# Designed miniproteins, single chains, continued (2), part 98

Each design is a single chain, and the fold is of that chain. pLDDT is the mean over its residues in the fold that is shown.

## One batch from the design tools (miniprotein)

Design m7619
Fold by ESMFold2-Fast:
Structure m7619 (fold): chain A 61 residues (1-61)
Amino acid sequence: MSPEERAQAAAEAARAAYEAAGYTVTSVEVKQLGPNTFEVTVTGRDAAGRPFTATLTFTFE
C-alpha cells in the first residue's frame, strides 16, 4: 500500500474502533512517524457526552 493508503486505513480503523465502543468521533488526524508507522489522534465525545482525545500508533507490516 502507498503511505496515503496506509494513513487512510489507520484513520478509518481508529474511527471505527471508537464508534463501536460508543464514542462520537468528531476529528481524526494522522501523522506519519516512519515508513510504516503512523500516529492517529482521535478527538470527540465519549458515551456520556464528555470530551476525549486519544492518540494511537499503527505499524504496518
Scores: mean pLDDT 80

Design m7620
Fold by ESMFold2-Fast:
Structure m7620 (fold): chain A 76 residues (1-76)
Amino acid sequence: ALSPAERAVEDLIKRLVALGELSAGDRLPSAREIAEATGLSQATVSRALRALAAAGGLTEGPDGSYRIARGSGKPV
């Protein structure tokens, strides 16, 4: 199960996707911007992003940021 911090970050991403602001493969906001939006610290957000990437929901971008994974159908 995801931690509360991981769920808060995932829920923010899902909301941005639902609003059309993000699509699969798009770069996420910075850890600072996500921290401001969720009320979490940047360190907590960075750990949550790393955990979500390890779970296959996100991929690391070429600039060291995270991107929404393009779905290829394996639950991790």
Scores: mean pLDDT 74

Design m7621
Fold by ESMFold2-Fast:
Structure m7621 (fold): chain A 97 residues (1-97)
Amino acid sequence: SDEARLFETVAKQLEELRKALKEGNIEEADIWLTLLYMTLAIGKRAAEQGKLSPEARKALEEIDKIVDELVTALQNGDYEKAIELAEKGIEKAREAL
């Protein structure tokens, strides 16, 4: 389904972001974060158009909040917290499958 593809893409992008952060590759982390923002924007547009189930919309809102917290952690140089938040986001995306 389109919902399954959305959350599979989000999980994959968060997994790559987590890997880049663990490796200290900030440039690669920024690329995956940018792609994740684009995927979340597409998801939000689908939600606004009534194309997502209520459960998918709630999962997307929870992931969006986690990503905002992750960005704040990165801005503060807290890479350990950012990695933990990426892991939490992966779990939420997988639950939505």
Scores: mean pLDDT 90

Design m7622
Fold by ESMFold2-Fast:
Structure m7622 (fold): chain A 78 residues (1-78)
Amino acid sequence: ELDALVEEVRAELEERLAQAEKMGFSRTAQSIRDVLADDDALARIVANRVGREHLKTVSLEEAKAIADQVLAELRARR
């Protein structure tokens, strides 16, 4: 599940990168490339997405704990 979510986030960023490059948004394109090259930055985006989804059903404190657990899991797998 986490691996599938990382792949989904990476695919979304790659699509946005292609669009930014096509439109000539050089700074936006570089920012996306930097995130795609940084495994930690990508892991934080994934963890924050999981935390935000859980905010629909749990408290802010619980959502933060879930995000922290996801980030630790992604870091431990590398």
Scores: mean pLDDT 80

Design m7623
Fold by ESMFold2-Fast:
Structure m7623 (fold): chain A 55 residues (1-55)
Amino acid sequence: SDEKLEKIDELTLKLLELIYNKSDIKEYEELKRKAEELGDEETVKAVEKIIKEKE
């Protein structure tokens, strides 16, 4: 649905924002949870990679 795709786009923009701002692991973990709820596997994988590299 258009609404779901719009939310996925918002998560992608949020991921870029967190990367640019050098955000804490906790913020990435929350983004991952939201991405999992929406079925956004691309964002989930990207966040998992960042968490692993940061910790």
Scores: mean pLDDT 80

Design m7624
Fold by ESMFold2-Fast:
Structure m7624 (fold): chain A 77 residues (1-77)
Amino acid sequence: AALAAAQALLAQAKAALAAGDLATAIALASQAVALAQQDPNGAATLAAALNTLAKAAALLGDAATAAALAAQAIAAA
């Protein structure tokens, strides 16, 4: 259940990111991170959610946060 919910939130976060709704993308991707961490099979979803947060941070002009989140995504994969 947690993994399926994380995947659904990640899909919504990616859609929000594509629409330019960075606040919604960050909120949904953050929830996807939290749920993916609860599932032992959530590593790929966790990495994708962290990468989505990194992209949102980069679009906000926060290169340092984007780099940190991208590094966490690589570590989670």
Scores: mean pLDDT 81

Design m7625
Fold by ESMFold2-Fast:
Structure m7625 (fold): chain A 81 residues (1-81)
Amino acid sequence: LSDELLAEAEIALYMIQAAVYDKIAETYKRKGDLEKAKEAYQKMIESYRKALELSRQAGLDDYARVAEENLKIAEEKLKEL
């Protein structure tokens, strides 16, 4: 694998990780477990922050933009709890 392909794979994995935490948070929110929902949204935010950092380091502007947009959505979801 080239270094660029490895960076793209790592970014994709963090984006998938964030999506998984989003589903976990939504599940806990539906069950009324707001503390666990908050914890899951915080992990979602951490995953998108890592994806954004790696995207910027690799110069992958499209990935960086998507990660930044999703990070803002994740932060809003946490605030709306």
Scores: mean pLDDT 88

Design m7626
Fold by ESMFold2-Fast:
Structure m7626 (fold): chain A 65 residues (1-65)
Amino acid sequence: HMSKDVKEALKMFDKDGDGKLTEEEQARLNAVLDRDGDGTITEKEREAFLKVFAPNATEEEKKAL
């Protein structure tokens, strides 16, 4: 499923620590990835985020976010 690094990155948005993202928390994660707010997450934006928070993420895991 997700690597440990990806899970740790998601914890930034899931402060309850229960491993569940509400629709609002998931929307916030998407908003961070989609800085332009145009509804499109570019590969550069996604890669920059994952490079910092989940450097071991595979290409499949990057697509999942």
Scores: mean pLDDT 61

Design m7627
Fold by ESMFold2-Fast:
Structure m7627 (fold): chain A 68 residues (1-68)
Amino acid sequence: HHHHVPGFTKEEIDEALAKAAEQWLKRFGLTLEEVTDEVIEELAKALGIDPDTVRRFIEALKKVKEKK
């Protein structure tokens, strides 16, 4: 097992995205259940990132939440 960079599996990527999404929701006083398409667009606008990127992070958080 040799990697010159940290190994990023699908699970590790989803966990990292989920943590970022959770921090965004906490910062804006939102719960995952309140996230609608309008909320995704507002988060993207407030953070200065693409709505598609925000959606990916929220999807990762949903996957992590399902495991709990």
Scores: mean pLDDT 75

Design m7628
Fold by ESMFold2-Fast:
Structure m7628 (fold): chain A 60 residues (1-60)
Amino acid sequence: MIRLTVTLASEEGARAGARAVEAASPEARTRVEGNTLTIESTASVEVATGLALLAIGEGL
């Protein structure tokens, strides 16, 4: 399991990022606490990194 934590500009951004991750990878688990998004993936480091970048882009 790979866990990545991303800090976004706002809670709204973190929630937008979580939705994007869930849409791209339904098996991934997301948790939003304030403007912090935690992504858990069992796929690979490459997939987990891609999901984190997606969350950052959507959370802007």
Scores: mean pLDDT 78

Design m7629
Fold by ESMFold2-Fast:
Structure m7629 (fold): chain A 62 residues (1-62)
Amino acid sequence: EAEELKKKGLEAIEAGDFETALEMLKELVQKGALEEAEEVAKALWRAGAPVSRIAEAVKEAK
């Protein structure tokens, strides 16, 4: 569920796997879990993921 997707996304970010984290972000947005999605997006941004890729993942989810 939303918490598990968030956890998986955050773990992927820590491992440097931004592709998995972006997929988790996309699924969270699709589920309407916006609070969890925001946490993953902020973690991606802090870890140095391009803002354009984060924005595209959110856009694709809609």
Scores: mean pLDDT 81

Design m7630
Fold by ESMFold2-Fast:
Structure m7630 (fold): chain A 64 residues (1-64)
Amino acid sequence: GAAQREALRAAFQTALEALKNGKSVDEASRLANEVAAPHGITVDFSHAPKERAIAAAEAGLAAL
């Protein structure tokens, strides 16, 4: 629903901000999940290189 889309958008934006500010992919995933978890949504960037995590979050935002 719309609330889940907004939560996912906020999570991707949180991850992008963390990654662009020099945080690790593990920290970015943790911060994104703090935003998404109340809506039953899980995101994980921790298994990707930083550049791929950034690209995935940007693509996710563009698709929402």
Scores: mean pLDDT 79

Design m7631
Fold by ESMFold2-Fast:
Structure m7631 (fold): chain A 56 residues (1-56)
Amino acid sequence: MSEEEREKMRRGLEEAVRNRDLPAIEKALQEAKEAGDEEMVELAEERRRELLSSLE
């Protein structure tokens, strides 16, 4: 992914965690996997785990 795409994804993941939007995080994870960006895949996976741990 380009640095601009990474920055957009980081912002989107932060917003998704704040809004408890699991589908948005999973969409970002799939986009990162399709792009082959291992750093972004790990970030999205970490954000997904964080949100799941916070859900009631």
Scores: mean pLDDT 80

Design m7632
Fold by ESMFold2-Fast:
Structure m7632 (fold): chain A 59 residues (1-59)
Amino acid sequence: SSMEMMEKERKEEMKELSERGRQAATDTLNRGSSGLSQQEKDNLQHGIESSTATAEKSR
């Protein structure tokens, strides 16, 4: 149905955004992040972990 197709597209779009967000966060951490507070580093790490969990649930 059209509703199922839209849900699939939404999940795929969210997965792509999640993967891009994970890559951006990983790149930020890898750049040494000397300007970031410990809380900001922890938030980026949590974002990476959440993105990974979301990707695994999509399997």
Scores: mean pLDDT 69

Design m7633
Fold by ESMFold2-Fast:
Structure m7633 (fold): chain A 74 residues (1-74)
Amino acid sequence: SNARKAVKETVLALAYVAGDYETALEIFEEMKKEGIEPSPLTLSLIAEAYRKLGNEELAQKYDELAREKGGEPL
């Protein structure tokens, strides 16, 4: 449900703000396993989390995906 997505993305954002990038990535993996499509903002946070952990290749991948999904307001 949209409510489940909102809760997961809020907890992910809180983990990111706390500097807990590993927990943010774990929540992201749970979202993917549950079939929850991440928002463009969540993809941008994941890209930065990967960058903070030294994974520039995955950071670039998720930055590109965030840009592609967030380019147009519906």
Scores: mean pLDDT 83

Design m7634
Fold by ESMFold2-Fast:
Structure m7634 (fold): chain A 79 residues (1-79)
Amino acid sequence: SAREELDRVIEALQTLGKALKEAKNDEEYVKKLMELAKSPDPELRAIAYALLTLFARSSKDPKIRELAKKGLEEVEKLE
């Protein structure tokens, strides 16, 4: 149902928001996104993967873009 889907999305967003608050910088956050993109939770995995894609494409820091691209490759290789 739409309510059950919404509740799962809200939970995923809360997990991602906590990871952002706990990260000291963008590098730490991207590393946390790499781990979350391997989550058994499909909503969390999908949103984390989308955020990695955003960092890989749009980050102004080339080091962060490279890290996010490597993260995407690692996630795709494992699942």
Scores: mean pLDDT 83

Design m7635
Fold by ESMFold2-Fast:
Structure m7635 (fold): chain A 61 residues (1-61)
Amino acid sequence: SYAVQFLMKNTGLTREQAEKVVELIKEGRYEEAIELLMREAGLSEEQARSAVKGAELFLSS
């Protein structure tokens, strides 16, 4: 998945963590995806929101 590859490359998440973020996005669970990115990748809230938006673009294409 391009969304999984994007997250791994840009956040340092493991494949399993990136796949969980993508699943949350697909289910519309955006706040949970943001919280996971902040906790597991050490991103700020703004960085996590940006990463979710970036991953979503690969799912909408």
Scores: mean pLDDT 85

Design m7636
Fold by ESMFold2-Fast:
Structure m7636 (fold): chain A 75 residues (1-75)
Amino acid sequence: SSAAELAARYQALEAQAAKLQQQADMLTSIARGMEESAKVDPSTQASYDRLKAEADELQAQYDALKAQADALKAA
């Protein structure tokens, strides 16, 4: 049924969003752990900046997928 197909699509989008959120949270946690070292070591600073940028990109993708899931749920 169309309702079952919409429910399956919603669940798939929610699962994908949850994975992106977990990945972003993990990268943010790693970056947080190296924050003090990044202040004194340029190579660690570069790694910190890259991890933060990747976490921000994953968060943006999460927000976009959540918007799609919410739109399907409202339909």
Scores: mean pLDDT 82

Design m7637
Fold by ESMFold2-Fast:
Structure m7637 (fold): chain A 85 residues (1-85)
Amino acid sequence: NAKELLEKAYELVDNPELRETIKEAISLIDKDKEKAIQLLEFARGVLEVELAVYRLDDTPESRARAEKLEKAIEYLNQAIEELKK
């Protein structure tokens, strides 16, 4: 269920702009699936850049942030794959 996966990703994302992007994508799943996928791929790209930055630091805070981002990206990847079927 793509919507459940996206709701899980939404809870793990702290960036307000990305949260709104994911929320918009959820609203578009049944109306414009292609646009929903495009928005999610954009959000995934931004989160991947954020993850790379946190992985450069070896602090407990950066490790915790990286773990949340990895899980959010995993949920987004699963949702995008489900929507493409």
Scores: mean pLDDT 86

Design m7638
Fold by ESMFold2-Fast:
Structure m7638 (fold): chain A 61 residues (1-61)
Amino acid sequence: MAREQGEEYFEKAVEALKEGNIELATSYLRQAIKLYLQAGDTKAAVEAGNEFAKLKFEALK
């Protein structure tokens, strides 16, 4: 399911961010958001973007 695939890509984005690979993390996030939107889950897409922005901000501290 597109929503489940979106979740998988979001997890990959978080893992890449933990490794310090911001570019790879952003690519996975974009794919996750695309998959959430394809599933019609706009709330999940917005929440994924917000959570990633929060994690990215924490990584810069």
Scores: mean pLDDT 78

Design m7639
Fold by ESMFold2-Fast:
Structure m7639 (fold): chain A 82 residues (1-82)
Amino acid sequence: MKEKQERIDESLRSNAETFAQAAKDNPKAAASGARFLAAAGLNGSREVQEHAAKMLRELAKVLADNAEAVATAREQAALLEA
């Protein structure tokens, strides 16, 4: 029961955390990372899509000093919520 969805959610969360950490190390790659996360979310279930949007918002908070990354993450999160 729901095991596949839970495993997908866990994998997506782990990947999002990895992308957030990589973005802190290389800000120029942060916008691309946000777009890849959004694409993965869009191709998943509704639950995965909602989780991806939440992770993008958290990424925007983490990268608050990087205007381009914040704008990209917020734009992609809004797109997943639409």
Scores: mean pLDDT 71

Design m7640
Fold by ESMFold2-Fast:
Structure m7640 (fold): chain A 77 residues (1-77)
Amino acid sequence: METEALRESLLAMSRAASAGKSPEEVYEVGVEKLREAGVLDSPLGQKAVELLREAAEKGDISEGLRGVSELVQSAEP
């Protein structure tokens, strides 16, 4: 499910951030998880990647994580 893939991506990114990884590396971890789940080209996956890329470029990955979390919440039943 797309929401499950987004959730796994969020967990992986949260762990990377907690380990002191840079915003760029956290972004890479998130994108890789979405790619592994086969949802990178889905509408939700594309929105998540866009939010994460913008946040990483600004050095505020927490904004990207919040945006992806909101996508998961809106997509859940």
Scores: mean pLDDT 80

Design m7641
Fold by ESMFold2-Fast:
Structure m7641 (fold): chain A 72 residues (1-72)
Amino acid sequence: SSAKIAELEKKIKELEKEIKELEKEIEELEKEIAETENPPLSLILRLIGLKLRKIGLEIELERLKEELKKLK
C-alpha cells in the first residue's frame, strides 16, 4: 500500500540522517585522534563504539531498503 511505502520511506530518511550525523562525529573524532600525539584509550574506545553503532544502523537501513524494494 502507498501508506506502507510512505512509512518505510520516512524510516529510511530518519536512518540516513542518523547515519550522516554519526559519520560526521566519527570523522571529527578520527581527526582529533590523528592530531593527538598520544591519544588516550578512552578516545580509541569511543571511536570503536561509534563505528559499531554506524554498522548496526547501516544493516537496519539495508533491511528497510530491501523491504521497500519488495513493495515497489
Scores: mean pLDDT 88

Design m7642
Fold by ESMFold2-Fast:
Structure m7642 (fold): chain A 81 residues (1-81)
Amino acid sequence: PAQPTVLSAEYKAEPETVKVGEKARVTGTATLRNADGSVQTVSAEVEYEAKEAGEIEVPVPLRDPATGASVLLTAKVKVEE
């Protein structure tokens, strides 16, 4: 199956900065162009538990409803001790 083209992507973490041992809610939103030329906006929300301090990359898997293909966005979350 053809993979969708990512036209735009954005993400948000709440809280924007978390402490080690806390959980962040990360929301990813992408606008995708499918192989058939259709455009879809998809979003997903993941819960991330902070295990270490730093700027952590959190994968947000999105599913294209037209093709069933998965698109992975990477969100950055700030973690403090």
Scores: mean pLDDT 76

Design m7643
Fold by ESMFold2-Fast:
Structure m7643 (fold): chain A 101 residues (1-101)
Amino acid sequence: ELAEKAREEAEEAEEAAREGKAREAGREAAEAAAYAAKAAEKAKNKEEAEKAREAARRAAEAAAEAAKRAETAEDAAVAAGGAIAAIGAAFQAALKAGVEA
């Protein structure tokens, strides 16, 4: 359920990025990062941790792209913040999965 919520928030970040809503993409990516981190912590096996990692990776990519295309420095900062949070969550999930490469 937590990995599923991370996936849903990552999809919302991707949608916001496609619509040019950099600030919203950043906020949704931060939400995906929070769910992915919790999913990784509670993961019982590598497959569950890997799902959390993938959701966080997707959210990070969406927020990073939104930051590049943001119309204001403030919107770019929010999107970049979301991307950083999601990258951190992806790293945490990768460690839990035992994938270090």
Scores: mean pLDDT 83

Design m7644
Fold by ESMFold2-Fast:
Structure m7644 (fold): chain A 98 residues (1-98)
Amino acid sequence: KEEAKKLYKEAADIVKETAKRLRELGFPEGAKTAEDVAKDLQKLAEEGFDPVKSVALVMRLVAAAEEARLQGHDEASRLLIETAKKVLKLSNKAAEIE
């Protein structure tokens, strides 16, 4: 359904804002990861629901959060985890619609 694609578009927009904030927080590696995840979420918004791809994107954000934590970027780590939770929630809602 078209509504599922809108949820992935919303997730992509959220992750794009996260990428901007990560650059402000001095974590450019995490920002690059978030930019790549947002691009892939935008593709899911165009191509439709893929639960395997959506889970992989959530896991990439979680991995970036752990890297931020290990480097002492605590605020960046918390932001990435919160973003991953939002993406997962929207992806689960998309699955319920399709």
Scores: mean pLDDT 84

Design m7645
Fold by ESMFold2-Fast:
Formats: structure tokens, sequence, C-alpha cells
Structure m7645 (fold): chain A 78 residues (1-78)
């Protein structure tokens, strides 16, 4: 699956992800795709607030929900 992320600067980035992944794998995929460190920090703050560990396993749909909860505009492309 592919996640489409709209960054703070208005730039749209498409990120290839697995159907299931750890939070750490999601963060790595976002960084490799060129998502800003500022947006990565927003995700890390959400993880801390919700006590979600980086080795927690999530689905592609849950990854999109996490990004949206972190204040990012994200959608899953089918």
Amino acid sequence: PVIEVTQEDGKVVRVEIKEEMTVEELLEALRKAGVSEEDIKKIEETLKERSIPKDYKITAEEAVKLLNLSGLEAKLLS
C-alpha cells in the first residue's frame, strides 16, 4: 500500500509501506520518502502521549490514523 502525506510546506509525498509493520518501520519509511523531521517529531510526540512503543505492530490503516492524529494530512491509496 501507499500513503499520501501532505507536509507542513504543502509538499505531497507518497510513501510505500507494508500491510503490517512496526511503528519504527513506518518512521523509517517516512524518512526515506523525504517526510520532514518536523513532521516526524509530531508523530513521535503522539506516540509518547499514547504510550505506543516503536516496536508496536500496526496495519496500513492504523498507520494513516496515527499520521492524522499527529496533525498530518494523510490518506491510504488503494
Scores: mean pLDDT 84

Design m7646
Fold by ESMFold2-Fast:
Structure m7646 (fold): chain A 89 residues (1-89)
Amino acid sequence: NAKQKAIDYLKKAISAETPEQAIENLRKAAEYAKQAGYTDIAEKIERAVKVLESLLKTAKEKNSPEIEQRVLEAGKKAAENYLKEIEKL
């Protein structure tokens, strides 16, 4: 069930311990949301992923653990918001 897989990956993103894990699980959630026919939410997640990837690249270039932590927190918050949205569908 593609909807359940999208939910499972959003939950994995919420429990991520690194920004890379949060981004990877959000990408997978978007893939399964799209397969489930939830195109609007998939596009929102994909846009969030692009922003998070850009910020993570900046964090790595600046050797900034503080920015990396903010990327992780932003990814987890995005996953929480999209989980609430998809569960209403």
Scores: mean pLDDT 90

Design m7647
Fold by ESMFold2-Fast:
Structure m7647 (fold): chain A 88 residues (1-88)
Amino acid sequence: IEELLEKARKALEAGDKDSALDYLEKAAEALAEELIKKTKDEKEKELIKLGLEAFKKALEAVKAGEDPAEVYARLEAEYSEKVKELEE
């Protein structure tokens, strides 16, 4: 995971935005897989899956040229309700 994040940072510094976003997606998928393997709580597994889904949606929207702050605000609102559902 740290290696993928470092590759993402180096790609971004080199101006390779697409490679940087691809490495970030791979890092998020790897982290989610590790967390799911370690947790026994089904609600926690669903929260991890929702977090990964939100992150992947954010990366695709940014790749499409959407403003990252607007994407964040939209996904924060959407996933706040989904998280609340899982905690009840």
Scores: mean pLDDT 73

Design m7649
Fold by ESMFold2-Fast:
Structure m7649 (fold): chain A 68 residues (1-68)
Amino acid sequence: APELFEKAKKLYDEGKYEEAVRYFEQAIAEDPDSPLAPEAYRLMAVAYYKLGDEEKAQEWSRKAAELA
């Protein structure tokens, strides 16, 4: 859902990484085949890194690479 992705990206740009991740996860769950999914995975990886969750950051980074 482009609307949820845009909301998540705005939160990400504001440094609200916990909220950004929630909306990115929602966007992917609603439309897993979206052309926005690779970008959402990349941004989630960075957001988890910023939150100090290196394990989740690595998981989402791997998912982003698999879609490339």
Scores: mean pLDDT 80

Design m7650
Fold by ESMFold2-Fast:
Structure m7650 (fold): chain A 97 residues (1-97)
Amino acid sequence: ELEELREKAEEARRLAEEAKKRAEELKKKLEEAEEELKKVEEEAKENEKIDKEESEKKVEEKKKEVQKLASQYSGESIRYIGYETEAEILERKAQEL
């Protein structure tokens, strides 16, 4: 039992580290997409000669990209917390044996 608990805790720690790395990569992509959205919104405001429909479409597409990345980042952050919590519970049980 003790050895099995240690192996499960180590696996949970490994999965937590993988989720953390994915979350960090998604955070960078999210920050880049948010910066691009600001640029697209600024271009839409400054250019009265561009088709309003085309400008609105570009803004909406970038907003959807930001929302998708934010959702993915949140998901990986939740997975990280879940695996960390599981590892802590398993490690505590191993110490109490």
Scores: mean pLDDT 83

Design m7651
Fold by ESMFold2-Fast:
Structure m7651 (fold): chain A 74 residues (1-74)
Amino acid sequence: ATKRELARKEYNGGLELLKQGTRSSLLLAVNAFKQAIELDPNFAEAHEGLAKALEKLGQLDEALKEYEKALELK
């Protein structure tokens, strides 16, 4: 599999965890989105996913930084 394909797989896993909405699933979603970004740093949607997970966890400063990165990549 390519790094891009692996990034998409991690991103999709993060989205499913984000939908579950528990604290534990949100922490796992953060890790999944971070892995997607590690594999594809220009993956705007992965930065948006990370921002949403961080926002739901109350990490607002970190969430704003990730939203800004996602905007810059579009």
Scores: mean pLDDT 88

Design m7652
Fold by ESMFold2-Fast:
Structure m7652 (fold): chain A 66 residues (1-66)
Amino acid sequence: MTPEQVAEVGKIVYEDLLKRGASPEEAAEIARRVASLAQEDPEKALKLAEEAGVSKEALEKIREIL
């Protein structure tokens, strides 16, 4: 996984959570955790994003990057 792919995953999570009413601080924290976890375990990263309330559309975009 490239640094650019990590940044893109984080951006998708952050923007989707903001659209769903999360605070910028909460969205940034979750985005960082998902992006970091995606480098170690993509399946756990997707599960964390889903549990955090990321949309099905955003999850599909993340799957295409992973």
Scores: mean pLDDT 83

Design m7653
Fold by ESMFold2-Fast:
Structure m7653 (fold): chain A 96 residues (1-96)
Amino acid sequence: SRAERVRKIAIESLEKLIEELKTADREEAILLLEEQAAMYRMLAWVSRREGDEETARLFEEVAERLDELAAELRAGKLTIEEVVERLEEIKEELEK
């Protein structure tokens, strides 16, 4: 289904982000997280437009979590390694 394709794109983009963060500095990591959040909001908009409110809400929640991770990195409250761990948890939730 289209919903399955959109979810696959969301998961694959998160996997790419996790890999990119392993070599990123703090400034690059913050930008990557904020870009990913914007992308998830776009996917939520697409899902809602297709009538899939459940998937739209899920992607909006992920976008909010990504923005929070970027804010915590900017504030020095999390390390990149801890951010990667949180992203792996989000990925597992999306795969359910």
Scores: mean pLDDT 88

Design m7654
Fold by ESMFold2-Fast:
Structure m7654 (fold): chain A 59 residues (1-59)
Amino acid sequence: MKKKMAFASPIVQKALPLLKEGYSYREIADVLKVSQQTVRIQVEFAMKMLGLKSVEELA
Protein backbone atom coordinates (compact mmCIF):
# COMPACT_ATOMS: atom_id res chain seq x y z
CA MET A 1 0.00 0.00 0.00
CA LYS A 2 1.50 3.33 -1.11
CA LYS A 3 -0.09 6.35 0.61
CA LYS A 4 2.57 9.07 0.34
CA MET A 5 0.02 11.42 -1.26
CA ALA A 6 -2.31 10.95 1.71
CA PHE A 7 0.55 12.04 4.00
CA ALA A 8 1.17 15.07 1.76
CA SER A 9 -2.50 16.06 1.45
CA PRO A 10 -2.98 19.85 1.09
CA ILE A 11 -5.18 20.03 4.20
CA VAL A 12 -2.63 18.20 6.36
CA GLN A 13 0.27 20.26 4.94
CA LYS A 14 -1.52 23.54 5.70
CA ALA A 15 -2.73 22.29 9.09
CA LEU A 16 0.75 21.26 10.32
CA PRO A 17 2.11 24.80 10.96
CA LEU A 18 -1.20 25.78 12.60
CA LEU A 19 -1.07 22.72 14.85
CA LYS A 20 2.47 23.68 15.89
CA GLU A 21 1.11 27.13 16.81
CA GLY A 22 -1.46 25.48 19.08
CA TYR A 23 -4.54 25.94 16.92
CA SER A 24 -7.48 23.60 17.46
CA TYR A 25 -9.20 21.64 14.70
CA ARG A 26 -12.01 24.20 14.86
CA GLU A 27 -9.67 27.13 14.22
CA ILE A 28 -7.77 25.26 11.51
CA ALA A 29 -11.07 24.42 9.79
CA ASP A 30 -12.01 28.11 9.82
CA VAL A 31 -8.63 29.12 8.34
CA LEU A 32 -8.75 26.45 5.63
CA LYS A 33 -12.46 27.09 4.89
CA VAL A 34 -13.41 23.44 5.46
CA SER A 35 -15.42 21.65 8.14
CA GLN A 36 -13.92 20.55 11.47
CA GLN A 37 -14.78 17.00 10.42
CA THR A 38 -12.64 17.33 7.29
CA VAL A 39 -9.62 18.58 9.26
CA ARG A 40 -10.12 15.93 11.96
CA ILE A 41 -10.44 13.08 9.43
CA GLN A 42 -7.42 14.18 7.37
CA VAL A 43 -5.16 14.67 10.42
CA GLU A 44 -6.40 11.46 12.08
CA PHE A 45 -5.82 9.50 8.86
CA ALA A 46 -2.27 10.87 8.56
CA MET A 47 -1.61 10.02 12.22
CA LYS A 48 -2.84 6.44 11.73
CA MET A 49 -0.70 6.02 8.59
CA LEU A 50 2.38 7.12 10.55
CA GLY A 51 1.44 5.26 13.75
CA LEU A 52 1.31 8.45 15.82
CA LYS A 53 -0.72 8.85 19.02
CA SER A 54 -0.99 12.64 19.11
CA VAL A 55 -1.28 15.42 16.54
CA GLU A 56 1.87 17.05 17.99
CA GLU A 57 3.96 14.13 16.70
CA LEU A 58 2.61 14.75 13.18
CA ALA A 59 3.74 18.41 13.12
Scores: mean pLDDT 70

Design m7655
Fold by ESMFold2-Fast:
Structure m7655 (fold): chain A 77 residues (1-77)
Amino acid sequence: SSRIELLKENMELAGKRLLEAVKKGSITKEEAIELLEEYVKKLIETGKETLSEEEYKEAKKVLEELKKKTIEELEKL
């Protein structure tokens, strides 16, 4: 699904940007985690309205997994 692929790409890009911002000292780890959680929540809410039930289930799983990985990377900084 092109929509799920786009969500994954956007999520990966957002995670990379947040990690870079924390490494540069532009934002705190706490701020980055909060922004990431808000972003994922918004994507999941939008997915409920725009995706099929099957695509939504897949997208939610992928987004939650990528969120967890990015938070783990942020916490290691």
Scores: mean pLDDT 84

